Designed miniproteins, single chains, continued (3). Designs and how they scored, part 89

Each design is a single chain, and the fold is of that chain. pLDDT is the mean over its residues in the fold that is shown.

## One batch from the design tools (miniprotein)

Design m11082
Fold by ESMFold2-Fast:
Structure m11082 (fold): chain A 77 residues (1-77)
Amino acid sequence: MEEKARKYIAEISKLMFEEVADTPEAVAKAVGYVLRAIGLLLEGKPLEALEVLAEGARELGAEEAAKKAEEAKKELE
């Protein structure tokens, strides 16, 4: 479970950075969501970590990252 969650968080984070605008504000928000998700994963809350990434991806317009996060949540639940 944890190894699979780590893999998904890495893939979703990569997609989010690829889709997000190259502005300091958008990148800072993406970093904030990724760090929060990593913190939740370290607390043993992988589903909450994926939800944070899904929400951040939607807010930033990273549609592919948001889809991947929802798919990962369904697979791990």
Scores: mean pLDDT 81

Design m11083
Fold by ESMFold2-Fast:
Structure m11083 (fold): chain A 95 residues (1-95)
Amino acid sequence: SVESALNFAKDFRRLFTGWIRHNKDHLDDPFIRELVLQQLKRLVDTIISQIPSIKEQVEKELKKVEEALKSGDSDLAYDKIVEALDSIVKLVEEQ
C-alpha cells in the first residue's frame, strides 16, 4: 500500500541519513559507494513495486546520486543522497 511504502521510505531515510552522515568522508571509497548504491537500489525497487506510477521520478533521483558518487566529491555525494531521499519520500506522500 501507499501508506506502507511511505512508512518504509521514512524509516529508510531516517536510518540511512544517520549512517551516511557518519560515513560522509568515505563516500569516495569504492566499497562504500557500492554499498550505498545497493541500499538505495533496494529502496527504489521496493517503492516501484508498490507504486509503479512514480517509477521514472524515483529512478531519476537514483541516477542523480550515481552521478554524484562518480564525481569523487564526498560533500556533493552526501548532499545528493539526502536530497534524493527527501524527494522520494515527497513523491510517495503525493500519492
Scores: mean pLDDT 86

Design m11084
Fold by ESMFold2-Fast:
Structure m11084 (fold): chain A 61 residues (1-61)
Amino acid sequence: SLERQNVEDSLRRLAEKHPELRPAAEEGLELIREKSLGEGSQEAARLVHRAREELARRRAE
């Protein structure tokens, strides 16, 4: 669907702009492929959020 393509494209762009988040973005793409778009997108968002928080903590040190 168009919604699925938009979410997947957003995750790919995030990985391109922030290489440190690439592993989380790739895991999110796998979740979207394995689950319904709603469930996969929600789990992917949580993974990316945790990765961003980890990077913020490391940068604050």
Scores: mean pLDDT 73

Design m11085
Fold by ESMFold2-Fast:
Structure m11085 (fold): chain A 73 residues (1-73)
Amino acid sequence: SEIDGEVYAALAEIYLYLARQAIKNGDLETAEHYLKKAEELLEKARQAGAPDSTIARVEEGIKEVKEELEKAK
C-alpha cells in the first residue's frame, strides 16, 4: 500500500540522517551500515507502492550520502 511505502521511505530518510551524523563524527563503518539500511528500505518502499516523488527524494538522499562518504575516505 502507499502508506506502507511512505513508512519505509520515512525510515530510509531516518537512516540517511544517521549516516550523515556518523560521517560527521568520522565513524565511516557505521555510516556505511546506515546507508545500506536506507538502500534496503528504499527497495521496500518501491515494492510497497510509494509515490514516484517520494522514491526520487530518497534516491537523491542516498546519492548525496554516498558522495559524502567517498569524500570522507
Scores: mean pLDDT 88

Design m11086
Fold by ESMFold2-Fast:
Structure m11086 (fold): chain A 66 residues (1-66)
Amino acid sequence: PEELRKRARELLDQAIKAYEEGKVDEATALVQEAMRLYRRAGLPDEALEALKEFGKKVVEINKKKK
């Protein structure tokens, strides 16, 4: 179970980095896979928090470009 949680966090970090680099499709796929792994680990609340963290980073990146 902890291995799935660690993998999900790695994918979330990769998703944020991909979005910062303008790779929106890759970032979306990575965050979806991270959510899936959190749910598989029995951590649906952590999946929602990870999605919120990604959303906050997206807003920050878009605000800098505007």
Scores: mean pLDDT 79

Design m11087
Fold by ESMFold2-Fast:
Structure m11087 (fold): chain A 113 residues (1-113)
Amino acid sequence: MKRVLIADDNESLREMLAEALREEGYEVYTAASGEEAIELVREHKPDVVIIDPVMPGMSGLEAMREIRELFPDAKLIGLTKDPALAPAMLAAGADAVLLKPFPLEELLAAIRA
């Protein structure tokens, strides 16, 4: 079973995406901060990490850099409301960046790519 971590400080979006991905057959972990995301990545070694660059405490960009260094083969998908952050997310190791709001089908396509 493919494991997915979702890291986003928006609880409603985080829970909606977690439910949708579980319905698609993924094992899903959720984090509300960069620090929590790194802890869960170390513990569960997800195949896919979905992360917002803007979170309280450790920035999502900082978390993305650490996750890429620890797990070079993990797929990193960035989610942002700000298209200006996309180049920084790609530089931090993101394989794909999706602009909020996005259709669920676009996220599923990025996970499957």
Scores: mean pLDDT 82

Design m11088
Fold by ESMFold2-Fast:
Structure m11088 (fold): chain A 105 residues (1-105)
Amino acid sequence: SVEAKMPKEVVAPEGQNVTVPVHVRVTEGDAASAALAKIEEDGSLRVVGQSTEALPGGAEGTLDVVIENATKEDSGIYRALVAAGDFAGGAVALSDETKLTVVPA
């Protein structure tokens, strides 16, 4: 199984890269990677970034997802999608919602 958690709120300055930490626990199976998705007004998920690192099965740790050159348009509600293996046959977890606020620099 896979679990994913993010901070409830992230505040970041405009014009800089924002690192969003995704805490991941993989109890079994293949290596896990994380994607960060923004929740649109219609409830759809738009993937905005992915982790460059992966956690092996049986591990717990933090996978960072970077939003490059953040703008006020990046403010909103986000969820992490974590997959161990692939989305077709692997274990998938969604984090609880995280509020990202991009503030003027």
Scores: mean pLDDT 82

Design m11089
Fold by ESMFold2-Fast:
Structure m11089 (fold): chain A 93 residues (1-93)
Amino acid sequence: NEKEKLLKKIALILEIIGLLIELEKLDISEETKAAAEEAAKLIIEGLLNDDLEKVKKGLEILRKLLEKTEDPEVRRLIERMIELAERAIELLE
């Protein structure tokens, strides 16, 4: 059902935006914020355009960001964004 697929895309996009807003409230580096924003942008654009390669690039940025992150709260938000990116890949495949 095309409508169900669209609703799932919208739900993923809204949840990614919500996590990005939560991350922006934290006292973290501008580099970390910029990386998370770029990853979110790629995942959202990939979902909107059925571009699996963009979603995969966003996921890779998040995985690299997680490797450099020590703060448990920041790690939890990035891990949740990774889960959403993986669900986006499954939805587009």
Scores: mean pLDDT 89

Design m11090
Fold by ESMFold2-Fast:
Structure m11090 (fold): chain A 82 residues (1-82)
Amino acid sequence: GPEEARRIAERLRNLAERLQALSDKYQAEGKTKAAEAFRNAADVARQHAEEALRSGSVEKAYQALARTGEAVDEAIKAVDAE
């Protein structure tokens, strides 16, 4: 229901803040590709948080978690490629 979608959105917002912090850290280290990938992952997490709140759909909220996980996996690969 809408309450569960709101809880998922809150978790995605918290994750976005942490991913943004990682982007800032890698940027400071000169790891530009990793920084960009984590910035993208943070943006994906924020977008999905907003979609979960708007739809109130638990199914869409769980799909949003999966999409955010894919973006995080790509960001981790970008770190490994540096």
Scores: mean pLDDT 83

Design m11091
Fold by ESMFold2-Fast:
Structure m11091 (fold): chain A 69 residues (1-69)
Amino acid sequence: MELEEAERRVAEEQARADYLVKEGKISKDIADIRVLNARAKEYRKLGRLEEAQKVLDEAINIAKKTREK
């Protein structure tokens, strides 16, 4: 089903992001932003625009905090 496929794609991006953090290639903040962007993309594909926007707002907040450091 589309929802199960969307969850699998987000889980794949989470695993990739976690691997890159473990290898020292990206920060935890960047990993979190990447996963949130992947989740927002999948929500948009499912027509869940309100949930997609909330997830994007969360990613924007992390990006703002990263710039303030």
Scores: mean pLDDT 80

Design m11092
Fold by ESMFold2-Fast:
Structure m11092 (fold): chain A 65 residues (1-65)
Amino acid sequence: GIHEGGKYLGEAAKKGGDEAALYATLSFDYAIRGDEEKAREYAKKMGEAGGAEEEARKGMEYALE
């Protein structure tokens, strides 16, 4: 759910600093809007910015429920 998604994305973003945090926020925002493609894209970008990509993907998938 949204609560679990937010927790995972927050943890994932901590490693990448402000850029990873921004992408995690965008991924979560798109996920709750139902835009699965953009949610996945920003979760991937968060990982590329130094965040934990697998945790970001899991958080995004929880938010899409």
Scores: mean pLDDT 72

Design m11093
Fold by ESMFold2-Fast:
Structure m11093 (fold): chain A 65 residues (1-65)
Amino acid sequence: MEYLKSLKPSEAASLFTAVAMRAVAYALENGISVAEAYRKVAEELKDTDPVSAEIARLLAERQEA
């Protein structure tokens, strides 16, 4: 969550929306849960885009709670 605190609110909102849309599309395409799709997206992005990976991880946690 440390990277998220350095983002402007509008930038954070845009990234959250993009990650959420990507994960929902992935879940529908592959027939898996949205929570699992968020985890898959986070793993895929953790080396390339750590900010989006953190967002995906946060969203996965909230879906599993």
Scores: mean pLDDT 75

Design m11094
Fold by ESMFold2-Fast:
Structure m11094 (fold): chain A 55 residues (1-55)
Amino acid sequence: SALARTESHLLAMMRHYQAQGDRESGQALLDHYKENYPELPEEVIAEAEALVEAT
C-alpha cells in the first residue's frame, strides 16, 4: 500500500542518515514526515525518533 511504502521509505532514509552520523538531516526529514504524513502510525514515528536519538 502507499502507507506501507511511505513507512519503509522514511525508515530506510532515517537509517541512512544514522549510518552517516547526520543527525541534523535525520531530524529535518522526520519533522517533514510528521507534518506532511499525519497518517503515519505512532510506532513508526517512535522508531524514526529512536534512530535520530541513536545518531
Scores: mean pLDDT 83

Design m11095
Fold by ESMFold2-Fast:
Structure m11095 (fold): chain A 62 residues (1-62)
Amino acid sequence: LEPGTRVKLTKQPGVNVVTGEIYEVGTELEVLSARELSDGELVLTTEKGQVLVSREGIEVIE
């Protein structure tokens, strides 16, 4: 994912890794950077903070 890419959560909620805030399916996030975890999850650095998402549960919306 490139900086400035927008993604939508499509299959399961995202979770803020610092606050524990849950972002519902259908939430759109602007990605500043992304890191893959060994369990197939991504941590997206976004304007909302660092959000744990499923790699298979996000859609790029450009």
Scores: mean pLDDT 78

Design m11096
Fold by ESMFold2-Fast:
Structure m11096 (fold): chain A 89 residues (1-89)
Amino acid sequence: SAAAEAEKLKKQKEMFEYLHKNAEEILKKELEIAKKIGAPQKEIDLVKGVAKLIKDKADAKTVEEWAKKNNLYEDVSGVIETLKELEAA
């Protein structure tokens, strides 16, 4: 129905807004932890790249593929799984 379609689009928009806001904040917290444990600056800069992709409305799959291509998947796997959970909610 038209009402069901409108509700689905509204929920999808709210999910994207929640994803971008909360995923960026989660990544900022992960970056602070990485700095605290002495992670290399190059890894920190690459995680910032992931945060920018999320802010630019990239989906979790796009972020995961980007992370794997840059050999960062293990460093950001927890964040990617959180993004997948947020997209599924």
Scores: mean pLDDT 68

Design m11097
Fold by ESMFold2-Fast:
Formats: C-alpha cells, sequence, structure tokens
Structure m11097 (fold): chain A 75 residues (1-75)
C-alpha cells in the first residue's frame, strides 16, 4: 500500500500530482541515460553524469514553472 507519511514540505502533499509527473520524468531521464550508455559504451562516466544532471535540473526548473501555472489553471 502506498504510504502517505509526513513530508518536509507541507505543500508537497497538495502538489502530489505535479510531483508524480516530475518523478516520472526523472525516471525517464534515468532510463534514457541507461539506454545511451548501452548504445554508446564509449561515453565517459563524466559525460553521462553531465547529461543527467543537466536534464534533471531542466526538469526541476520546468516542473516548478509548470506547478505555478497549474495552480493558476486549477484555481
Amino acid sequence: TLTLGPRAQQSERLAQPVVRQVSAQVDAIDAQIAQLKAQNPSISQEELDKIRMQQVNQVNQDGAAQFQQQLQQQQ
């Protein structure tokens, strides 16, 4: 059963749908990085880390902007 325990950010509970979307996108990025490594094993670990960090950072920024827009849309 999915546990709905306390969270550091109280707003996170209200933002669960958006948080789930961001988490899914991060999972997709991780899968993409794994696929990229499988397709091109010559890629350095540093390059993979850079790509992942850049993608995750972008998703976090986009997620924050989308969350703000979603709040206005839903209200």
Scores: mean pLDDT 67

Design m11098
Fold by ESMFold2-Fast:
Structure m11098 (fold): chain A 100 residues (1-100)
Amino acid sequence: SSSDQIREMVEELIEKMEKASPEEQVRLISGALGLFRLIESEAEKMSKEEIQTVIEEIDRIIEKIRSLLPKLSPEQQARAEAYIAELEEIRAKLRALYES
């Protein structure tokens, strides 16, 4: 159910991003980063199946953000790219934990 809750939260976030203005999209991306940072802080207590789900959902959010980049201003695009880099760092930490 924790995996299902994470998938549902990410799906709702993606749906909100699709309907949002560029300014709101950047705020939602920042929110997603905050959520995944919180999840990563508890990752040592998570099962491998839960960690794998989080990695897959990070990948899905990154793909969605990249699809939105061409519609953002240069300043908003730079912020979004910085958030992608931080999401990729979280992903790498989770992957290392999964492989342990």
Scores: mean pLDDT 88

Design m11099
Fold by ESMFold2-Fast:
Structure m11099 (fold): chain A 100 residues (1-100)
Amino acid sequence: SKEEEIERLVGEILRLLTEARSAFDARNADNPEARAAFDAKVQAFVSLLGEAVEAFKAGDEETAIAYLEQAKAVARELPIDPAVRERIIALLDRMEEIIR
């Protein structure tokens, strides 16, 4: 179903984001301000992704897509491996394709 595919994509995005955050924290062990700033961006991304999923479940396609576009904007600014960033964006694009 569309719901099962969206849940699978969300799970993959969150797994990639968790791995990227772990790698960032390891590289920035001596920089708590950088880690706090990155954590704030991760929280903003996760919040937007969650709101997109809730809008989708409510049948509000336009609102769901708007939140996914905001999540993509945050993802583009994450200081993570470009290949991981592009994969997250591709998964968000796939979510939009399914919702439409």
Scores: mean pLDDT 89

Design m11100
Fold by ESMFold2-Fast:
Structure m11100 (fold): chain A 78 residues (1-78)
Amino acid sequence: SKKLEFARKLVEFFRQRNLDIDKPLSEQLPVGLLGVLVQLMNKESGTNLKLADVWDKTLREILKILGLSDEEIERILA
C-alpha cells in the first residue's frame, strides 16, 4: 500500500542518516528538515500535522500516527 511504501522510505531515511528511532525527531533533525518531513507526511498520508505534533515524537510514534499497527511497525523496523 502507499502508506506502507512511504513508511519504508521513512525508515530507510532514518537508517541512512544514522538517526535513533527511539529519540525525539527535534533532537536529531534541523527544524527546516523536520518541516519538510511534516509536509511530506501530510502529502503521503492525508494527515494535517504541524511541527508541534511531531516535535516530541520518535519514529515509532510517527509510524503509529501515520496509521500503522504495532505489528506493522515492529516488522518494518526489523
Scores: mean pLDDT 83

Design m11101
Fold by ESMFold2-Fast:
Structure m11101 (fold): chain A 100 residues (1-100)
Amino acid sequence: MSPVRQQALRVAELTLEWLKQNESKIDPELYEKAVELLEELIRAIKENAPLEEIIRLTEEVIKVLDEIIKANSDDPELVADLQSLKSLLRGVRENLKKAQ
C-alpha cells in the first residue's frame, strides 16, 4: 500500500474508533451515517479503489463530521475533537489529490 493510502487508512480508522468511543454523545442518525461512510472509505482503501473514489468518500466523511459539529455546538470539548479529526481528514484529502 502506498504511503498516501496508508495515511488515509490510519486517519479513517482513528476517526471510526473515536466515533465508537463517543457514540452516546452523537445523534443516532448522524452516528450511523458517519460509521457507514467510514467503513465504506476503509473498504475502498483496502480494496485499492481509485484515488478519485477515496477522495470523494473522504469529502463525504468531512461533511458528516461538520453536521455532527453543528448538532453539538454546546459541547466545546466534543467540537474541538471533531475539528481536529476533520483537519486530519482534510490533510489526507489534499495528499490524495497530489497523488493523482
Scores: mean pLDDT 89

Design m11102
Fold by ESMFold2-Fast:
Structure m11102 (fold): chain A 66 residues (1-66)
Amino acid sequence: KVNWEELTEFLAWLFEEGVPVDALARFLLEELDLPESYLERVKAILERHRDDPRAAAEELRRLQEE
């Protein structure tokens, strides 16, 4: 099970470190057990919420629950 609080803190750190969105999205597909077809959707979520890791985590959680 994903720990969403830990993921939110991790996303905040990765955004500050300037990790490329593509690399982060690929990591999240594996971590959240999402299909490869979701790559562009995950990238879009990360781009929209670059300054708000909590909002990014909330959208990712909702995407995983589809």
Scores: mean pLDDT 80

Design m11103
Fold by ESMFold2-Fast:
Structure m11103 (fold): chain A 54 residues (1-54)
Amino acid sequence: TRKEIMQVIRNNPDLSTEERSVALSYLAGKSYEEIAKSLNTSVATVRRRLRRVL
C-alpha cells in the first residue's frame, strides 16, 4: 500500500513539486523537522502540505 500511495503521489499532476517532495519524504520515514530543513521551510508548512495530500 505505501508503494502504491507513493506511485499515485509521483504521478499526480495536480500536486506541486514541493507537495510531492514533502509527501514522498514523509512516506519514506523522514520526520517533519528533517523535511522542513531539507526544503528550507517551517514544520508548520510541512504539516499543512501533508494534510492536503494525505
Scores: mean pLDDT 77

Design m11104
Fold by ESMFold2-Fast:
Structure m11104 (fold): chain A 72 residues (1-72)
Amino acid sequence: DNEERLQRVLAALAAAGITPSEDIVRSIRLMINSGLSPENIAIATALMLLDAGLISRAEAVPLARQIRAALE
């Protein structure tokens, strides 16, 4: 279920202290619904969060791992 996968990603972000904007949530939903791999969704999400200033470069790789785990 794609909505369950989205909720797991959002829970992983919340556990990391991150509150994504509605636009980022929409982008994550679109990537999941488009059938992107967990790895590609995780990388793209971490890059969007980095671009938005919500995480540092040092946080990007650990967070991508957590997002990927939430999608598997």
Scores: mean pLDDT 88

Design m11105
Fold by ESMFold2-Fast:
Structure m11105 (fold): chain A 61 residues (1-61)
Amino acid sequence: SDERIRAAAEEAARRHDELLEKVSGRKMTPEEIEARAEEIVARLRALTGVLRQVKEHDLSL
């Protein structure tokens, strides 16, 4: 449902804010920024995979 997708997006935003506070006292490395972006993409890809598996399971019933 849309509610869960929205909740996941809000949680990602909160973690982004927490990381900014944690990093604001230290040097921001380009490597950390790139790793963060790559992790977000990987999580979105994983969510898409899970949703696909759920649909296949429901269709088998």
Scores: mean pLDDT 62

Design m11106
Fold by ESMFold2-Fast:
Structure m11106 (fold): chain A 57 residues (1-57)
Amino acid sequence: DVAQQAIDLAKQSIKAHKQGDTKKSLELSDQASDLAAVSPQGQQALIEMGKQQAAEE
């Protein structure tokens, strides 16, 4: 539940960044981090997303 919300907010942050909305991207990223802090599953999912981005480079 909380983990899925953190993932959804992180994905929305990435979309906002691609659209050039830096302020919205940062706000969504902060919300995702706050939710992940109270959910071990959410934190693990965000780590996995970060690894996936690093692997693409």
Scores: mean pLDDT 75

Design m11107
Fold by ESMFold2-Fast:
Structure m11107 (fold): chain A 71 residues (1-71)
Amino acid sequence: SEIEEVARELVELGEREALRALVYDLTGIDTSDLSDEEVVKLLVEAVSKLSEEEQKKILEAMKIRLEAAKS
């Protein structure tokens, strides 16, 4: 999944808090006690339940953040 790949890269670049905040916004689940792997899995599951348009919007936002983090 492209969203899983982008999420893992965001974790590797230190954008963990941004990813956790996104998961909280989508699910309402407190991610403070979850591992990075659990957060990525929750994100993929939550996004998979959304419309194609919302999935695209989230993926595009994550890609923009990823490119900014690489700079």
Scores: mean pLDDT 83

Design m11108
Fold by ESMFold2-Fast:
Structure m11108 (fold): chain A 76 residues (1-76)
Amino acid sequence: SKLEKLQEEIRKLNEEMAKHKDDPLKVEIYELRRDELILEYSIEGNKDNPEIVATLQEGLDEVRKRIEELEKKLKE
Protein backbone atom coordinates (compact mmCIF):
# COMPACT_ATOMS: atom_id res chain seq x y z
CA SER A 1 0.00 0.00 0.00
CA LYS A 2 1.02 3.67 -0.28
CA LEU A 3 1.10 3.93 3.52
CA GLU A 4 3.46 0.92 3.74
CA LYS A 5 5.74 2.55 1.12
CA LEU A 6 5.70 5.81 3.12
CA GLN A 7 6.55 3.96 6.35
CA GLU A 8 9.45 2.11 4.64
CA GLU A 9 10.89 5.34 3.15
CA ILE A 10 10.63 7.08 6.56
CA ARG A 11 12.39 4.07 8.15
CA LYS A 12 15.25 4.43 5.62
CA LEU A 13 15.53 8.17 6.32
CA ASN A 14 15.59 7.53 10.09
CA GLU A 15 18.44 5.02 9.55
CA GLU A 16 20.37 7.62 7.51
CA MET A 17 19.78 10.23 10.25
CA ALA A 18 21.15 7.78 12.84
CA LYS A 19 24.31 7.28 10.74
CA HIS A 20 24.81 11.08 10.61
CA LYS A 21 23.64 12.01 14.14
CA ASP A 22 26.83 14.06 14.74
CA ASP A 23 26.18 16.20 11.62
CA PRO A 24 23.32 18.62 12.43
CA LEU A 25 23.08 19.90 8.83
CA LYS A 26 22.63 16.37 7.43
CA VAL A 27 20.10 15.53 10.17
CA GLU A 28 18.05 18.64 9.25
CA ILE A 29 18.12 17.64 5.55
CA TYR A 30 16.86 14.11 6.40
CA GLU A 31 14.11 15.58 8.64
CA LEU A 32 13.01 17.82 5.73
CA ARG A 33 13.11 14.81 3.35
CA ARG A 34 10.75 13.04 5.79
CA ASP A 35 8.43 16.11 5.75
CA GLU A 36 8.57 16.02 1.91
CA LEU A 37 7.39 12.37 1.88
CA ILE A 38 4.54 13.13 4.32
CA LEU A 39 3.39 16.12 2.22
CA GLU A 40 3.52 14.04 -1.00
CA TYR A 41 1.42 11.35 0.70
CA SER A 42 -1.08 13.98 1.97
CA ILE A 43 -1.41 15.51 -1.53
CA GLU A 44 -2.18 12.07 -3.03
CA GLY A 45 -4.76 11.42 -0.26
CA ASN A 46 -6.47 14.79 -0.88
CA LYS A 47 -6.28 14.86 -4.71
CA ASP A 48 -10.10 15.37 -4.97
CA ASN A 49 -9.86 18.63 -2.95
CA PRO A 50 -8.00 21.28 -5.01
CA GLU A 51 -7.88 23.90 -2.19
CA ILE A 52 -6.21 21.46 0.23
CA VAL A 53 -3.85 20.24 -2.53
CA ALA A 54 -2.87 23.87 -3.33
CA THR A 55 -2.03 24.57 0.35
CA LEU A 56 -0.09 21.29 0.70
CA GLN A 57 1.75 21.98 -2.58
CA GLU A 58 2.87 25.39 -1.24
CA GLY A 59 4.22 23.63 1.87
CA LEU A 60 5.97 21.01 -0.29
CA ASP A 61 7.57 23.72 -2.46
CA GLU A 62 8.84 25.51 0.69
CA VAL A 63 10.27 22.25 2.13
CA ARG A 64 12.01 21.47 -1.20
CA LYS A 65 13.47 25.00 -1.36
CA ARG A 66 14.84 24.62 2.19
CA ILE A 67 16.42 21.25 1.26
CA GLU A 68 18.15 22.86 -1.75
CA GLU A 69 19.50 25.71 0.44
CA LEU A 70 20.85 23.26 3.05
CA GLU A 71 22.36 20.93 0.41
CA LYS A 72 24.12 23.98 -1.08
CA LYS A 73 25.58 24.79 2.38
CA LEU A 74 26.70 21.15 2.73
CA LYS A 75 28.74 21.50 -0.52
CA GLU A 76 30.48 24.68 0.73
Scores: mean pLDDT 86

Design m11109
Fold by ESMFold2-Fast:
Structure m11109 (fold): chain A 78 residues (1-78)
Amino acid sequence: EEEKIREELLNEFLEALDKNQPFDEEDIKKLKLMAKAMALSEGGLEALKEALRKVLEEEGITLSDEEIEELLATPIKL
């Protein structure tokens, strides 16, 4: 239920980014990583933080716990 809604929101979000081009390449990459983390997490903020760490590591980006929390608190989140 929650997983399916998250996947639908991710797909809709990525499609909106493709059609809407006011964002810089860095912003698009950051939003893409957040969307990927949301799709990989399985419930709760704690799971989302772990998923975000993993996708950032795959992109060669290492953030502190505080930086990850601030990233998730951005207005672009849902």
Scores: mean pLDDT 59

Design m11110
Fold by ESMFold2-Fast:
Structure m11110 (fold): chain A 89 residues (1-89)
Amino acid sequence: SMKEEIRRFFLAFMGVLLEESKSELDPEKVEYLFEAIVENAKSKEEALEKLKEEFGLSDEYFEKLKEKAEALLANPEDPLLQKVLEALP
C-alpha cells in the first residue's frame, strides 16, 4: 500500500541519515516525525517534502540521502535494511 511504501522509505531515510551523521535521535522525536509524516501524508511526494523541510536539508544533500535510501530499499535482504526496519517505529 502507499502507506507501507511511505513507511519503508521513511525508515530507510532515517537509517541513512543517522548512519551518515553518526548520531542518535530521541525516540520521542522519531515517533513524532513518523506520525507527522507517515500517518498524515497523503502521498509519497508529500512525505518526501515534509522530510526535507523538517530536517532543513538542502536540495543536493536531500537527493543524496534519498538515493541512498532507495538503494537500500532495492535490496530487501540487505542486513542494514533489516536492522533499520527493526530498530525504528
Scores: mean pLDDT 71

Design m11111
Fold by ESMFold2-Fast:
Order: structure tokens, then C-alpha cells, then sequence
Structure m11111 (fold): chain A 84 residues (1-84)
């Protein structure tokens, strides 16, 4: 349903904000071009998802928001690898 799509987007938005906070607090953010690229790609997808949500296309917004979260998770994994 539309309500379930909106609720899932809200949950993923919260996850994205927490992942972004962890990444920006990392000393490896500024030193890793790969981490910076993944975060930039995630931000671009998140902005596009917001555009679709404003148009009422919540299915496409959810797809893009999920992809943004996956890229942020990849960036965090790279930060954790560099910290090890």
C-alpha cells in the first residue's frame, strides 16, 4: 500500500542519516576518494528519490532510497576496513 511505501521510505531515511553521521565523523572520510565517491553517489540517489516522492511516485522513491542506503553501507564497510 502507499502507506507502507511511505513508512519504509521514512525508516530508510533514518538509516541513511545515521550512516551519513558515522561516515562524516570518520577520520577516513576526507582521506578516502572511494568513500567520498560512494557518499556522493548515495546523496545523488537520495535527492532523486525525494524528487519522485514529491511527484507521488513512492515505488521509484523507495527503489532509489534503498540503493542510496546500500551505497552508504558499502562506504561504512570501506571505512571499517581502513580502520582495521
Amino acid sequence: SMEELKEEILRLTGEALELARQLYESPYFESSPRVQQLVQQANDLYVQGGDYARQGNYEEALRLTRQAVRLLQQALAEVERLAA
Scores: mean pLDDT 90

Design m11112
Fold by ESMFold2-Fast:
Structure m11112 (fold): chain A 99 residues (1-99)
Amino acid sequence: MAEEERRQRLKEILQTKHGFDPEDAERIAEAPTFEEMLELIWEVSARKLEKGEISPINVAAVRGLKAYYQSLLKQGVDPEEAEKKIKRLDELLKKVEEL
């Protein structure tokens, strides 16, 4: 699809299925690479949880991202990077559990 259509579709998915704010969804959708997009998703979700915005949506987004990296690890796709991402997401989820 055209880049504009792809960006629009991704913004809709991030807002409707993942509960991201329109501004955060726009920044994520405009990321030039898939890796940068995932890092932004992680940053936004982490920032919201760190602020004490303990919502099912923010927690689900972080858990979903962790499941994605676990899937990549099982497939042997960039396993060292996937393990590092999983560890960071686990630390964030533990922080939520301590609240």
Scores: mean pLDDT 71

Design m11113
Fold by ESMFold2-Fast:
Structure m11113 (fold): chain A 93 residues (1-93)
Amino acid sequence: LSPEIQQEATASMIELTVAVGKLLAKKGKYKEAAESVELAVKRAEENRENLSEEDYRRVLEAIREAAEEIAKSEDKEAAEKAKETLKRAEELL
């Protein structure tokens, strides 16, 4: 794949993973939501070199917002996992 296509595909996949997490949280599936945003931050870290600086910051901001929302959930385990993801995203920003 061309570098441009890889960068766009990588950013889009991470953003889709965050969007899935938000949708799962909206449906009350907080555990799966927390797992989705954890996967998103891991993908952002692993693919840092395949992301522009602007795309990297944008996906981390999206992860931060989603994790912050899930961290407020009534599911204690999911909230704790989301708080760790939030902290990680803030450290990388």
Scores: mean pLDDT 83

Design m11114
Fold by ESMFold2-Fast:
Structure m11114 (fold): chain A 116 residues (1-116)
Amino acid sequence: MEELLKEALERIDKAVEEKASFLELVGLMVDFLHELAERGASSEELSEVVNLMVKRLAEKRPDIRVERRNDEVILVDVRDPSLRAYVSASFILEPVSEVTEHTYELIGRYGREQRS
């Protein structure tokens, strides 16, 4: 677990240094959580990784707003509040290919639901 937390921080720091977009950061988080789930990480362990990544992201990217709902983390692009994404342990436990393919659709759909 400690090595996985360190790897999570290194991935976030690299993406921030490379000036990754909101969608690229969301994709990175989802892909990494998938790798952890495939390694046998529990829902609780995935939640700890999400919280750590989110905390680091908030420290490095003040242009991203973080909301929490139960086991879900909602990320909002402050520059474009229509861009929203959520990451949860239950979402990550779905098949890798399906989660990866649906990441951008989920962002667009969630943003539209928040328009009014």
Scores: mean pLDDT 66

Design m11115
Fold by ESMFold2-Fast:
Parts: C-alpha cells; sequence; structure tokens
Structure m11115 (fold): chain A 67 residues (1-67)
C-alpha cells in the first residue's frame, strides 16, 4: 500500500483532476473533481495516514472510477 503524506496531496489532486479531464465524460467531470477535492481535504486532516483508512466506501468507489 502507498502511504500519502500532506506534501503528496497537492500532486495527487492535480494528477487525478488531469486524469478526469482527459478520460471522464464532460458531464461527469465536475462531480468527480468535487469528489477528489473532498478526498484530498479529508486526507490533509489526517497527515501521514494511508488513503484507505480515511476514505469511506462511497468515496473509494468514486476515486477508483476516476483512476
Amino acid sequence: MIELTADDLPILEEVMKEYIEENAPSELQPELIKAVERIVADLEKNNGVGAGSVLNEEEQKRLSEAL
């Protein structure tokens, strides 16, 4: 498992948003981008915690669909 630190979160957010913009339908992009922003904000509150321990089932599904 990859553990994310607070300094990795801005890069992760940017990469995910770029992937969404290139691969997701334009109608779904705003919702997926909003989900990524929320996930990153939640991870920032738990500095040094792995992504899987912060994300609930719905958030994990949205993230996996974006990636």
Scores: mean pLDDT 65

Design m11116
Fold by ESMFold2-Fast:
Order: sequence, then C-alpha cells, then structure tokens
Structure m11116 (fold): chain A 71 residues (1-71)
Amino acid sequence: VEELEREFLRLARETDARIAAKDYAGAAELARRAAEIARELYELTGDERWKRAAEAAEGAARQSAALAAAA
C-alpha cells in the first residue's frame, strides 16, 4: 500500500512537471496512470480519499488531453 501511495505521488509530481513543460499529451498519460493507482488504493484501503484522488486524476487527464488537442 505505501509503495503504491509513493508511486501515486510520483506520478502526480511528474504530471505537474509535464504541464509546466507544456507537454500536455504526456501529462494526460501520466494522470491516467495516477487515476488507475488511486482506484487500486481505494480497493485496497476503502479510504474515500483515494476515490476522490482517482476522480481528480481522471479530471486532470481529460483537461490535459483537451489542452493537447487545442494546441
């Protein structure tokens, strides 16, 4: 569980870095992976914080994909 939490935080940080670099396509892919890890953490822990994290990461993926399409 702690290893998955660390992976989620790493992916979130990398997503932010890609957005700062204007790599919106890369950000969308990393955010999708973060959402998958957050869903797995929710299944393992039952903690609704991870359900909300998955929804937020999915939202970030959609927003980044839209920005990539608009560029």
Scores: mean pLDDT 84

Design m11117
Fold by ESMFold2-Fast:
Structure m11117 (fold): chain A 63 residues (1-63)
Amino acid sequence: SDDEILAALRAGDLAGLLRLYPDHARELAAAVQSYRAGDYVAAANALRPIDPALATRVLERLS
């Protein structure tokens, strides 16, 4: 679910994200790195090819 993925991003749980999307390791690593750095636009951009709706939610639920 989107909430599960957002929780993993907040925790920096790349292993958890890879269990959900095993074929997207590079994009997920980039998303976690950007999110940890506070670059939410870059994190959303990395997630967009996997799930465009989730990318939008990253930008919306950071406030």
Scores: mean pLDDT 77

